# Designed miniproteins, single chains, continued (4), part 70

Each design is a single chain, and the fold is of that chain. pLDDT is the mean over its residues in the fold that is shown.

## One batch from the design tools (miniprotein)

Design m14409
Fold by ESMFold2-Fast:
Structure m14409 (fold): chain A 80 residues (1-80)
Amino acid sequence: LQAAKDAVLATAQRELPKLLPPEVASRILGQLQADLDAATSREQLNLAIARTVNLVMEHASFEDAERFAQALADAYRAAL
Protein backbone atom coordinates (compact mmCIF):
# COMPACT_ATOMS: atom_id res chain seq x y z
CA LEU A 1 0.00 0.00 0.00
CA GLN A 2 2.70 2.56 0.97
CA ALA A 3 4.67 1.92 -2.25
CA ALA A 4 1.50 2.55 -4.30
CA LYS A 5 0.79 5.78 -2.36
CA ASP A 6 4.38 6.99 -2.92
CA ALA A 7 4.22 6.16 -6.66
CA VAL A 8 0.87 7.95 -7.12
CA LEU A 9 2.04 11.07 -5.24
CA ALA A 10 5.37 11.21 -7.12
CA THR A 11 3.54 10.90 -10.46
CA ALA A 12 1.05 13.66 -9.53
CA GLN A 13 3.93 15.93 -8.38
CA ARG A 14 5.62 15.42 -11.78
CA GLU A 15 2.52 15.71 -14.02
CA LEU A 16 0.24 18.34 -12.40
CA PRO A 17 2.62 21.34 -12.87
CA LYS A 18 2.56 20.60 -16.64
CA LEU A 19 -1.26 20.83 -16.78
CA LEU A 20 -2.33 23.46 -14.22
CA PRO A 21 -1.30 26.88 -12.85
CA PRO A 22 1.09 26.58 -9.86
CA GLU A 23 -1.54 27.68 -7.29
CA VAL A 24 -4.10 25.12 -8.52
CA ALA A 25 -1.50 22.33 -8.83
CA SER A 26 -0.28 23.04 -5.27
CA ARG A 27 -3.84 22.95 -3.86
CA ILE A 28 -4.71 19.66 -5.61
CA LEU A 29 -1.38 18.09 -4.51
CA GLY A 30 -2.10 19.14 -0.91
CA GLN A 31 -5.53 17.48 -1.04
CA LEU A 32 -4.05 14.32 -2.60
CA GLN A 33 -1.32 14.16 0.07
CA ALA A 34 -3.98 14.43 2.83
CA ASP A 35 -6.18 11.78 1.17
CA LEU A 36 -3.21 9.42 0.71
CA ASP A 37 -2.05 9.92 4.32
CA ALA A 38 -5.58 9.01 5.52
CA ALA A 39 -5.92 5.95 3.22
CA THR A 40 -5.51 2.62 5.06
CA SER A 41 -6.88 0.38 2.25
CA ARG A 42 -6.70 -0.05 -1.53
CA GLU A 43 -10.34 1.11 -1.72
CA GLN A 44 -9.47 4.41 0.02
CA LEU A 45 -6.42 4.82 -2.25
CA ASN A 46 -8.68 4.33 -5.31
CA LEU A 47 -11.07 6.98 -3.92
CA ALA A 48 -8.14 9.41 -3.40
CA ILE A 49 -7.06 8.90 -7.03
CA ALA A 50 -10.65 9.36 -8.31
CA ARG A 51 -11.06 12.61 -6.32
CA THR A 52 -7.76 13.96 -7.67
CA VAL A 53 -8.73 13.15 -11.29
CA ASN A 54 -12.14 14.85 -10.78
CA LEU A 55 -10.40 17.98 -9.41
CA VAL A 56 -8.07 18.05 -12.44
CA MET A 57 -11.10 17.74 -14.76
CA GLU A 58 -12.48 20.99 -13.27
CA HIS A 59 -9.38 22.91 -14.44
CA ALA A 60 -7.90 20.99 -17.41
CA SER A 61 -9.18 19.71 -20.75
CA PHE A 62 -10.77 16.24 -20.86
CA GLU A 63 -7.78 15.05 -22.95
CA ASP A 64 -5.22 16.28 -20.39
CA ALA A 65 -7.27 14.86 -17.49
CA GLU A 66 -7.45 11.47 -19.30
CA ARG A 67 -3.65 11.39 -19.77
CA PHE A 68 -3.17 12.32 -16.11
CA ALA A 69 -5.59 9.57 -14.99
CA GLN A 70 -3.70 7.05 -17.14
CA ALA A 71 -0.34 8.16 -15.64
CA LEU A 72 -1.70 7.62 -12.10
CA ALA A 73 -3.16 4.21 -13.09
CA ASP A 74 0.19 3.15 -14.61
CA ALA A 75 2.09 4.25 -11.47
CA TYR A 76 -0.37 2.40 -9.22
CA ARG A 77 -0.13 -0.84 -11.26
CA ALA A 78 3.69 -0.67 -11.41
CA ALA A 79 3.78 -0.44 -7.57
CA LEU A 80 1.61 -3.57 -7.13
Scores: mean pLDDT 79

Design m14410
Fold by ESMFold2-Fast:
Structure m14410 (fold): chain A 60 residues (1-60)
Amino acid sequence: KKEEALRLIKQAKVIGMNLLSNGQSDVANQVFQLVQRAQDYLNKGDYDKAIKLAKEAVKL
């Protein structure tokens, strides 16, 4: 659902920012790449793919 995708994308962004702040730049960049792709799918209305990519970002 759109709300779930939005929540997971927001959560992944926070995780990426925290990783970057802790000097984990490579992992943070991977998170941000997945977030960007998830946002693109969200904008296209593909909530299932957006959720999948955001969950991958959160798992890093």
Scores: mean pLDDT 84

Design m14411
Fold by ESMFold2-Fast:
Structure m14411 (fold): chain A 55 residues (1-55)
Amino acid sequence: SLEEQLKKKIEIYEENIEMLKKQLADPTASPREKRAAKIGIENSKEQIDRLKELL
């Protein structure tokens, strides 16, 4: 169903956020990598919010 597809997409974005949070917390990560991770987290959160509006 469309609902199942949307929920699966939300889960993928949530998993991506957790991976990026780990990268952001990594003391060996470069400033460039940390900026990219922060942007990726924000973008993924916006996508989750949009997908939730469709449920």
Scores: mean pLDDT 87

Design m14412
Fold by ESMFold2-Fast:
Structure m14412 (fold): chain A 69 residues (1-69)
Amino acid sequence: MVGDIIKQARQALGLTQEQAARLLGVSQSHLSRYENGKVAVPEEVVQKLVTVFGLTAEQAAQLLAASRL
């Protein structure tokens, strides 16, 4: 699931969901919904995930593709 990419990257950095949400400039509830695949990840948030979590271009493209479906 696309949300698993976000969760694994966050855990690899040793961040709590609250800490990661603060770094991404989103609410903790929004981050929880992204990680659980309940809502599409906005392009701005995908860009921050690349910058903050070190996602690859391929992982970012997968998140953007999923947001269109």
Scores: mean pLDDT 77

Design m14413
Fold by ESMFold2-Fast:
Structure m14413 (fold): chain A 110 residues (1-110)
Amino acid sequence: MSPKEEIIEEVRKYAEDLAEGKISVNEFLQKLAELVDKLLKSGLSDEERLETADEILRIVSEAVKKAVEKGTISVLEAITLALTSTGLVIDVRISVRSGKAPEPIVIKPP
């Protein structure tokens, strides 16, 4: 199984567990952070990392909506998940861009 497929499958599993009330919001966020770290350390291409991060956001958004509709999480918890998940994707994009910009020339301000 490719690292991308493995990460996406794990995200889907935890997203389903969150929607069904099998795990807490805090546990889900911890698992999501661990999976994002695994993605950043993976042997995947920059394009595959960005594509995987975007797919993670999609899966999380759908699961959060389902969990709110079921009453498994509060609207405030849903907002926290949306903001945190967006931040994790931004971190992936920053990491990818940093890896592509070795030794940038920076003019030191006076």
Scores: mean pLDDT 74

Design m14414
Fold by ESMFold2-Fast:
Structure m14414 (fold): chain A 100 residues (1-100)
Amino acid sequence: SEADKLAAEIEKLIEEAIELLKDDPETVERLRELQKKFREAVRKKDWETALETIDEIIKVILQAALRYEQSNPEVAAKLREIAERIGKLAKKLEEIKKKE
């Protein structure tokens, strides 16, 4: 389905954020836990929990971007771009599920 394609694209962006954050093991662990929760919600077609989990993922990524701003502004910029892309895909997913 279109929702499954959007969920898969969000998953790829989460993996990109994790790769950028590989030197931050606590943030990686938190993102992996949220990724597992997102996958389980998608599997159960629990779209409310899936969208709430995406909001938490975005918050974690944006908090990491703030920490990197001074030391590695290029990584901070990439993390913000990933968060924005996840947010846009989440809006499309929400719109599809509201129409069903």
Scores: mean pLDDT 88

Design m14415
Fold by ESMFold2-Fast:
Structure m14415 (fold): chain A 90 residues (1-90)
Amino acid sequence: SLLEEVKKVAEETIEKVKKVAEESLKNKEPLDEALKKLQEIVDEFIEKMNELIEKIKDPEELEEARKVIDETRKKITEIVEEFEKKVKEL
């Protein structure tokens, strides 16, 4: 199912963002360099989502996919904000 692929990519993206944030904190990476890596992951996510959305022919499945994307973007924003806060506390 294309909707299942959307959900899988969303979950994998959230996991990647968390791992990059954790490794950047552990390695004391400069904030600008870490944010660039995080933005690249977000850009890849948006590209993959656009490809999947173009394949969805059912309007109801498309609406559900867009909700998953919106929710995922919100979660990523929260992770990035928490990461920035932790970097500033170092």
Scores: mean pLDDT 85

Design m14416
Fold by ESMFold2-Fast:
Structure m14416 (fold): chain A 95 residues (1-95)
Amino acid sequence: ETDELVKEILEKLENTPDFRERFLLMVEALIILSRDASKEELPKVREEAEKTVESMDDKEIEEAYKILKEKYESSSGGTTPFTEMLEAVKKGLEK
């Protein structure tokens, strides 16, 4: 369930050129992974992620990504799908 959702999000990330949309997908995945969200919570998770990203400007998104990256580096022993997703985003943005 969670693994399938993460795979779908990773697929969308690879096809998404917009940094803001990429960050939105990452936030959605983080909420799902951190709370082990059920399918019943998916619409609410999506709405909360969209509301969060919509309220942020480009600098805030960059700062939030940096915080997530630091958290990943300090807690690299987290869930495998989450760490794999963060690594993919990190590599994609690190140009």
Scores: mean pLDDT 64

Design m14417
Fold by ESMFold2-Fast:
Structure m14417 (fold): chain A 70 residues (1-70)
Amino acid sequence: SHMQQQMDKIVQDSLDLFKKLIEQGASPEDALNAALDYATQKAEELGLSLSQIQEIREQVIDAASDYLRS
């Protein structure tokens, strides 16, 4: 669906920001907080529900954790 595509894009863009910040020397905690803030802002701009925002945040956390373990 269009909504699922928008949510997936927010997750991907947030993960890209996380990776960029790590490459620039940010701590994992600071990079993750910035990525989650970005994801929340973009989701709120799209009028997503609190449950959809939580789903996006959980997907960003999971993807960031996987990246750090690679």
Scores: mean pLDDT 89

Design m14418
Fold by ESMFold2-Fast:
Structure m14418 (fold): chain A 95 residues (1-95)
Amino acid sequence: SLEEQLRELERRAEEIEKELKELEEKIKKGEISRKEIREEIKKLREKLGLTEEEIKEIKERYNLSDAEVLLLLKEMVAIRELHEEARRAGLPVLE
């Protein structure tokens, strides 16, 4: 049913939000190295079809740290995946 599909998507959204909060906390505690942050940014950038120059431009324009760029890219990938799942379920996406 539509109600069951909505509950499943809501549960996935909550799970993603929790994962992002846990990642932010690990970064704040210094549990993730600069090298690991940069390697993860590269992987997520490639998945999103963004260039190194585009990431540098975003970072400079909004004065973001590498950690903040990582969180932003993680959110962008998660939103895209939720959008694709909602579309496949026949739910309205963007209006």
Scores: mean pLDDT 78

Design m14419
Fold by ESMFold2-Fast:
Structure m14419 (fold): chain A 93 residues (1-93)
Amino acid sequence: SMEEKYEKAVEDFKNTIDKYNKTLAESEKLRKEGKKQEAYRLEIEAVKDLSDAFKKLADIAKEMGREDVASALQKQIDELNERAKKLEEEYKK
């Protein structure tokens, strides 16, 4: 059902948040070690994974007719995509 799809997406989202936080901590350690390019690469991957998780929730919210929820999630996706873009620009330097 659509409710089961949403519940699974929420579970996957929680796992993605946990992974995101662990990856940011690892990125910070790499940055302190002077491994800036590896740190940026991990942050870019983590931000993109988080953006994808928000997109899955937004798509399900739209299918459920919850355009208010989908719009709020889309704003988070846009912010994450902008962050990934800036990190990619720094990685290229």
Scores: mean pLDDT 84

Design m14420
Fold by ESMFold2-Fast:
Structure m14420 (fold): chain A 74 residues (1-74)
Amino acid sequence: SDDARLEQIVEQMRELAREMIAQGASLDEILGRLLEETQRQLAGITDPELRDRFAEAAGRVMLETIDEYLRLQE
């Protein structure tokens, strides 16, 4: 289903962010990569409700990534 596909994409984005943090990437590099992935996925989604759900989930991934990155840089 589209919902299962969206969940898979969001989880892949979380995994990507964690991998980049572990590799010592900068916050701007990580967020840039996540923004590029978000833009690519949104370009393929025509359903407005699915777009809104994905955008919200992607935003949460970015906020979680910022929080984790900043805690590691303390």
Scores: mean pLDDT 84

Design m14421
Fold by ESMFold2-Fast:
Structure m14421 (fold): chain A 65 residues (1-65)
Amino acid sequence: LEEKERELIARVEEARAAGDVDGLQKIYNEAVELHADRAAALATQALAEAGKINPESAKDAVEQV
């Protein structure tokens, strides 16, 4: 999990730098499925900054495990 979580975090940074909002959403969904909570939180923050997701609803989704 930790290695996969690190991979997802790296992908979040890449998508964020590229302005790839669709990529960030895909990474978020994958992180949630894998219970990679830190990667999911980072993807949520990046999406929130882009104005594409409500931070409160995203936090609830992460906390549902």
Scores: mean pLDDT 69

Design m14422
Fold by ESMFold2-Fast:
Structure m14422 (fold): chain A 99 residues (1-99)
Amino acid sequence: DLENELIASEVALSLLATYEQDPEAFAAHVKAVAERLLERFGIDEVELELTVSLPEGSSIDKLRALADAIAATPGVEVLEAKLDEEKRSLTLRVRYRRP
């Protein structure tokens, strides 16, 4: 079930974000997950919703850098980006298509 796979991917990406990954490395991981979903299901396009949260004491600039890195990734279209500075979280809805 594609919907269950997307939910599983979102949870995995959310967990990785709590470990304060490098923005470029995290963007590369998001792309790799999207590419695996395309291959597994034989589809040319996938939409992912990502929620990224930082632990207390981490700079909010890391969330901005992450959004920029994801937006710069080939094949990625950012459909929605919401930064919540009070919660120190970023919610992204992205579409990935094979380049």
Scores: mean pLDDT 68

Design m14423
Fold by ESMFold2-Fast:
Structure m14423 (fold): chain A 63 residues (1-63)
Amino acid sequence: SAKEEIRRRLQEFREREAPIAEALRKKYEEGKISRDDYIKGMQAISDRQLALNDEIHALYEQS
């Protein structure tokens, strides 16, 4: 069902992006990246979340 496909895509997004967000946070906390680089990295994750929202909307229109 569309609901199951949406749930799967949300789970896949979390599994992919959570380690990236954690790695960015740790690098920032350890002084390995600048605040600007950290913000840019987090913004990129946000942009990918917006792309996922578009995919979810398409699934709703098909169901």
Scores: mean pLDDT 84

Design m14424
Fold by ESMFold2-Fast:
Structure m14424 (fold): chain A 79 residues (1-79)
Amino acid sequence: MIKGRTFTASSPEEARRLALQERLDGLREMAKVLGFDIETIEALAEGKEVDLSDLTPEQKELVKAMAEEIRRLREELAR
């Protein structure tokens, strides 16, 4: 194996960003499988006010939990 540009292009920060992006993509797929609007979940993750009145209490908790995880991942990506 040759080390060099390939490894330097995958700096610890860049590798972390790629891993976080993969986790975000996984959460988006989970939302789709569960029938939730990903745009609503992403808006909540951004701290925006969204109307969840159409959801059951259990669905609201799940959407909030997913938004919190996305927010955490996005905050790490912004570092």
Scores: mean pLDDT 72

Design m14425
Fold by ESMFold2-Fast:
Structure m14425 (fold): chain A 91 residues (1-91)
Amino acid sequence: MEKQLEADILTALSLIYKVLTIEAIEKGDSESAKRTLEKMGEIGKQIAELGDEDALKTVIENLEDVRKAAEGRAPEVAQLAKKYIEELKKL
């Protein structure tokens, strides 16, 4: 049950960082967006280590939302999101 609580907390943090990343993209703050996106990538890897496939799918969906928000607005952020999505899908 401890692993389930950890996965739930990490999934919630992923959602928070998604919101912060999209807000940074909309404000034109690519550096803050990259920083929060890196946190999402780290969270995805931690969830993958827990073996929670549903939580991992949710984090990948959150990263896809970031990628879509960054398309046409912040190309470096969109590329970084694509990189994390590809890395997590291999796990």
Scores: mean pLDDT 86

Design m14426
Fold by ESMFold2-Fast:
Structure m14426 (fold): chain A 100 residues (1-100)
Amino acid sequence: MQQKTLDDAITYAEETGDPWSLVGAARIALSLGKYELAIELAKRAAESDNPEVRARALEILGDALYQLGKNEEALRWYEEALSLRPSNRRIAGRIKLLKE
């Protein structure tokens, strides 16, 4: 069921070209432990000129890298995401956790 949901989300993103649909697909991939796919989809969404889409995509990219143990790379993307959304307490909390 979860794999079908991810496949449907990717199909919808490809059909619509909507960057938010790519963010949604990346989030589903992340939740299923498909970290490499989440990174691919998040990087595609981060190509958007919409700062809110880019911030959300970079947050997902950071989350996927953190799950892969790439803490230094995760921190860099979280800091960029926070620069686009300074009020995001979740990202700020993740940065604090990674810096201790």
Scores: mean pLDDT 82

Design m14427
Fold by ESMFold2-Fast:
Structure m14427 (fold): chain A 67 residues (1-67)
Amino acid sequence: SSGIQSMIQGGQQAMSQTDDPQSAYQTASGMFQGAADVADSRGDQSSVGQQMRRQSQQANAQSQRVS
């Protein structure tokens, strides 16, 4: 689905920002969580939901490390 892929790409692009790393990682975390939630709502048992949850958690942890 283009919706899930768009959220994943948005999260990756957010993490590439250098001027405000904390906000960039927080934005990425939210976008990856959104992708995971959409996968769950579709009953998708694929690894995508789990991978996106891990990416969201990692981005949130990085946000806290750069604050």
Scores: mean pLDDT 74

Design m14428
Fold by ESMFold2-Fast:
Structure m14428 (fold): chain A 65 residues (1-65)
Amino acid sequence: LSREEIEEVLEEAERVGVRGVVTRDFDGAIARLRELLEKYGPLSPELAAELERMIASLRALQKTL
């Protein structure tokens, strides 16, 4: 993946996370982030780690709310 492609995926992941928090649709947000991880994770270990961190953060937040 190019730097621009990684940035684009991370921007999409951030929008998904924010929407999930605002709408309280954590399961939907996590499912979408998992799709991004499955599609792009094998192409970039750094992107995979960041997406996994975002998923973990959403799960933790869902548990505290």
Scores: mean pLDDT 83

Design m14429
Fold by ESMFold2-Fast:
Structure m14429 (fold): chain A 95 residues (1-95)
Amino acid sequence: SLTPQAKKGLQEVKSLLEDAIRLIELGDLDGALRSLREAIKKVEQLKKQGLISESEANELIGLLEEAIRAIEAGDLETALAHAREALSLVDSLLK
């Protein structure tokens, strides 16, 4: 099971991903990009602190970067798919 500190950090990442998904659905793409970039920064902090594995962190960062690229390309369906995949991975790490 996760440490309380790792669980808190992953719950913060989850909240940022839920915000990003909502903002994409509302068409607030600037807001969505800010939330996704904050999620990447939080995952990098968790990785640096050793609270999640490098493998788990790199997989999350990869999905978040793909979501950002999809938004920048105007492919909102692909952006939502990658953001939801990242959320599912965070939920799996929280169990």
Scores: mean pLDDT 91

Design m14430
Fold by ESMFold2-Fast:
Structure m14430 (fold): chain A 100 residues (1-100)
Amino acid sequence: LEALRKAGASEEEIEEARRKLEFTAEAQRLVAEYVIALVEKDEEAKEEALKKLGELLKLKPEEVEKLAEEIEKEIKASGASDEELLEDARRALAAVEALR
């Protein structure tokens, strides 16, 4: 935000950029929560994270299911261990919290 202010952006443009960053941070938080729940096999937490992510992104139930399949496919393709996935997700959550 400071870089935009130095570039002569208006306060309205700075506030719009802030709202977009907050939206992106929330989406990243929910994806990280979903990955943690998936690794820990917490079905309730997994469903809750997907529901909130679908609501945030305004997705239809079928699109939420496709998103879940894509996330799981990417995890499988990455070859990452459960420990690596948990560490990456927890770091993402910490980074998002630092923005608030």
Scores: mean pLDDT 74

Design m14431
Fold by ESMFold2-Fast:
Structure m14431 (fold): chain A 64 residues (1-64)
Amino acid sequence: PVSAEEIALMKKFSQEEQMKRIEDLRKEAARVKTEAQNILATGSAEDGARLIAMAKWYEEQEKG
């Protein structure tokens, strides 16, 4: 049947959603890293360390 186009479209949509999740995790890791640097510069070492730990958690999730 000529539903190969529909199957390909559905597969692309599903993969796009998964890729978006991975990209969101990457962006969050980068954002949290930048935020940690700014907080450390402001003098909140405890908050900076916590954000670095969060960034590491996002990186672990990205790896699977």
Scores: mean pLDDT 72

Design m14432
Fold by ESMFold2-Fast:
Structure m14432 (fold): chain A 66 residues (1-66)
Amino acid sequence: MTEELLDRFGKAAASRDLAGARAALDRLPPEALPQAEEILKTIQAALPPSAVLDELAAHLRALQAR
């Protein structure tokens, strides 16, 4: 389950699907959030800057604060 959600998140983030990426993040258990952060950092390093990627980073930080 967690691996499928991380894969779904990565694919959605890479395709700039904000809604799909957020839905995957919201379903991740707290222990998987660091892995989602590393996936997002990898995508941000590989792709041009994007408002979608910035918003996903902000949403991930909010989830980690819970």
Scores: mean pLDDT 81

Design m14433
Fold by ESMFold2-Fast:
Structure m14433 (fold): chain A 99 residues (1-99)
Amino acid sequence: MEALKKKSEELLRKYEPIMEALRAGDYEKAAALYKEITGKEVPLDAKTMLEEIYTEMLAEFLRSIPDREKAEELLEAAKENLKSLTEEQIERLEEAVKE
């Protein structure tokens, strides 16, 4: 439990500047920070941007979990909470769980 909490806190810290920009409605800054942190570009469409950023953050979290059964459980929870995930985003998360 403690190790997962630490990994979660490290990931939240890494993505905190992006989340702060999103809360402020500064989508251009959020996209720029996302590119700086992950090397990936994201469209300036608010819904697509939120889905892409959360998908990448969750994929990094799933890859950091040594317990694959726990990673699979969290993936299923993500599928329930992020109903608008595309097939490509779901494949990306499934690959993160399988490593």
Scores: mean pLDDT 74

Design m14434
Fold by ESMFold2-Fast:
Structure m14434 (fold): chain A 70 residues (1-70)
Amino acid sequence: SMAALVEEAAARIAADPAAGPEEVRALVEAGASIEQVREALGKAAREAGFSGEEVVEMLAALEEAVEERR
């Protein structure tokens, strides 16, 4: 399911934020909305122990990377 793909990718991004732009782009191309990815990544990052500030920075960087390729 799309929800499972988004959740798995969000967990990978939380473990390695450098892989984030490629993972997010693949999900959006597969039909996931940026909003779904943002929500799943925020949850995964919080569960992984990132601070609220770190989560905000991570989400902003990924949204910027996706926008640049459009």
Scores: mean pLDDT 74

Design m14435
Fold by ESMFold2-Fast:
Structure m14435 (fold): chain A 89 residues (1-89)
Amino acid sequence: VKTLTVKAPVTVDGNEITAEVTIEGPPEYSVEAQLLTPVGTFPALVKGEIRGDKAVYTAKATAQVTEDEAAELAKLESVEVKVTITKKP
């Protein structure tokens, strides 16, 4: 199991926040991701796509927040995405 933290831009559309990060790795790995913000932690949906001998994993988190939380997140240049990579058995 490997855990890494990457910074991703956050998009704010009213009360909805979205952040997306792309990670490359071997296709036999399982990838989980969480969006870490000052207003909370949100799960990310991870999609894997095979590109030759590697897989491209796209982690996208979408969450509904309050107007005040959305305004706070809009001031940030980036948010942190915690990625956990586990080799499948």
Scores: mean pLDDT 76

Design m14436
Fold by ESMFold2-Fast:
Structure m14436 (fold): chain A 100 residues (1-100)
Amino acid sequence: SHMISRIIGAKLRIIGVIEDLKLLGAEEAARLGEELMKIAEEIAKKYLSKGDYEKAYEVLERAYEVLERALELVKEGRYEEAIRLIEREIERFREELEKL
């Protein structure tokens, strides 16, 4: 399935950004990124269990976009802003998970 390949690809891109954060020494941002990924994966699993492959993909893509933006902030030396961004999005993803 094309959608299954896209879901796997989104997860791999998230892992890649987290590894880049670690490489740049942004250890707290990487730790929070791993937490965001776990929550996004739990939401995606709930959508997959309902046959909603599109929403499973969309939640992983949203997590990727957050972490990619955090990586750009880290590259600019804006470390605290990167942390605050990921923390805010973790709370939003947790709220979504609780409603599922």
Scores: mean pLDDT 91

Design m14437
Fold by ESMFold2-Fast:
Structure m14437 (fold): chain A 76 residues (1-76)
Amino acid sequence: MSPAEEVEKRLREEIAWLEANAKTMSREEFLEVARRIQELIGEAVKLGLPKERLDELVERAMRALAAAVEELRKRE
C-alpha cells in the first residue's frame, strides 16, 4: 500500500468513526478525532492524493465535523 493510500484509509476510518459516534462521544473524544482528521488531510495533500478523492474526503470530513459540533452543542 502506498503512503497516500494508507493515509486515505486512515482518514476514511476516522470520518466513519466520527459519523457513527457523533451523538454519544465526549468533547475530549471529539477534539482528538478532529485533530487526527486535520493531520490526515494535511498528509493527504502533502502526499499528492488525487484532487477528486481529496475533495470528496474533505467535504465528507467537514460535514461530519459540523454535525458532531451541533450534537455536542445540543448536549450542553
Scores: mean pLDDT 85

Design m14438
Fold by ESMFold2-Fast:
Structure m14438 (fold): chain A 84 residues (1-84)
Amino acid sequence: MDEFNKKIQELIDKMGELFTELRELMKKLPVDEQRKLSAELNKKLREIDAEIKKTTDPNEIIKLYEKQVEVLEEFVKRAKELLK
């Protein structure tokens, strides 16, 4: 259980860092691009959060948190590409 809690906390911390980076990048984008990315991101994160709430298996919960990190990393990359 302790290893599970540690891994979840590490993933939550990484998500926090990615949200901060994404927020700073999105401030530099046109309003229309900000709205589009925010809507798409929120939809994807809500879908994963719904799966987490239905899941009791610790291994599946870890995979779903890892998937949220991957989604955030993808959106950070997309925001950086839009700023080029």
Scores: mean pLDDT 85

Design m14439
Fold by ESMFold2-Fast:
Structure m14439 (fold): chain A 68 residues (1-68)
Amino acid sequence: SPDEAYRDLIAWLREQARRASPDLAARLDAVVAQLEALRDAGRTELSPELVDALRAAFDALSAEVAAR
């Protein structure tokens, strides 16, 4: 279900944010807020802007993890 998919993604992003730098954590928190708004509205489609934000956040997270 959309609720389950959003729940798993949001939980994973929140876990990453807890271990991330403050700047990356703020970026991840902003993405989580957008996903929670979509979940609460019952929307399944992501905007192109949100998809780009998710991709950028994943790239930044990957780079930060590789630098640890």
Scores: mean pLDDT 79

Design m14440
Fold by ESMFold2-Fast:
Structure m14440 (fold): chain A 82 residues (1-82)
Amino acid sequence: KEAAEKAEELAKRYQELAERALKGGGYSAAKHYEELAKRFKELAEISKKSKDEEEIKKAVKERDELEALDTFLTVVAPPLLL
């Protein structure tokens, strides 16, 4: 379904961003992009496997919220030491 496909595309995009950041020495950024990629993969799997429309809608909402958080990668993760 379209929701799962978009989440998979986002997971792939953030995985590529993580690899680029890692090669450029941006280890904190790379780690944050890896976490986003991992979460988008989880949301894609929920969208594929779940037969519960409510669960799928929740996954789609979280996907959109995480995409919006692209600008605030470290600010939303308070446990990170600066």
Scores: mean pLDDT 71

Design m14441
Fold by ESMFold2-Fast:
Structure m14441 (fold): chain A 104 residues (1-104)
Amino acid sequence: MIEVENGSGDEGGRALYEAAKAANGKKLTARVIDENGNVIGEAEFTGDGTAWSAGRAAQGAVASSKRELRGDDPITVEFIADGKVLAKVKGPLDSLGGVPVPGF
């Protein structure tokens, strides 16, 4: 498992890439955890080996959030395939929203 604190920029992108690579051809789930340790959002994508699929899963999990999140809100995103946590990225929401989704 790859764990990144303050996952802004290169370290966050690298964790997304490694999670996507490990989940290539597998069901990839992104789970958003708030500062209090509550799971507030979750989304699932089929892993295609690219950081885009991991980024889309993360953005979908944020969009499904039960709470309104701001770009500077501290969150943790876990990337899960086959019941195994592949990566954890902690930091401001903006650090995870930096992977562009086609059409946005």
Scores: mean pLDDT 66

Design m14442
Fold by ESMFold2-Fast:
Structure m14442 (fold): chain A 62 residues (1-62)
Amino acid sequence: MEFSPEQVARIEAEAKRLTEEIRKFEKENPNAPDEEVMRFIGEVLRRLGDVIDEEIAAQKAA
C-alpha cells in the first residue's frame, strides 16, 4: 500500500511526537524497572500502529 506525501508527513509527525513522549518518560522515570519501560514502549508502538491503520483506512476510503 502506497501512502500519499501528506499521509507520510502525518505518520512522521506522530512518530516524532511518540519518540519525544518516550524520552520524557525515561527522563521523568530514570529508576523505572525494565518491565515498566517495556510496557510504556509497547503502548507507544500500539498507538503508532493505530495511526498507521487510520491512514490505511483513509486511503481505502479515497
Scores: mean pLDDT 77

Design m14443
Fold by ESMFold2-Fast:
Structure m14443 (fold): chain A 58 residues (1-58)
Amino acid sequence: SAALEAARAALAAGDGRAAHRILVEGTGASPEQADRAGAALAAGNDAVAERILREAGG
């Protein structure tokens, strides 16, 4: 998703706050879901992040 790619770019730039905002606003995830997804992305677990956001949107 575009939001996931944008959040990845923000994390790569060292901007965790922007990444969290992008995930919340871009996917409809709760702040807690965005925290878990952001942590997964930071750890390199893209599949886990995608699963969390998919469950948030379902």
Scores: mean pLDDT 80

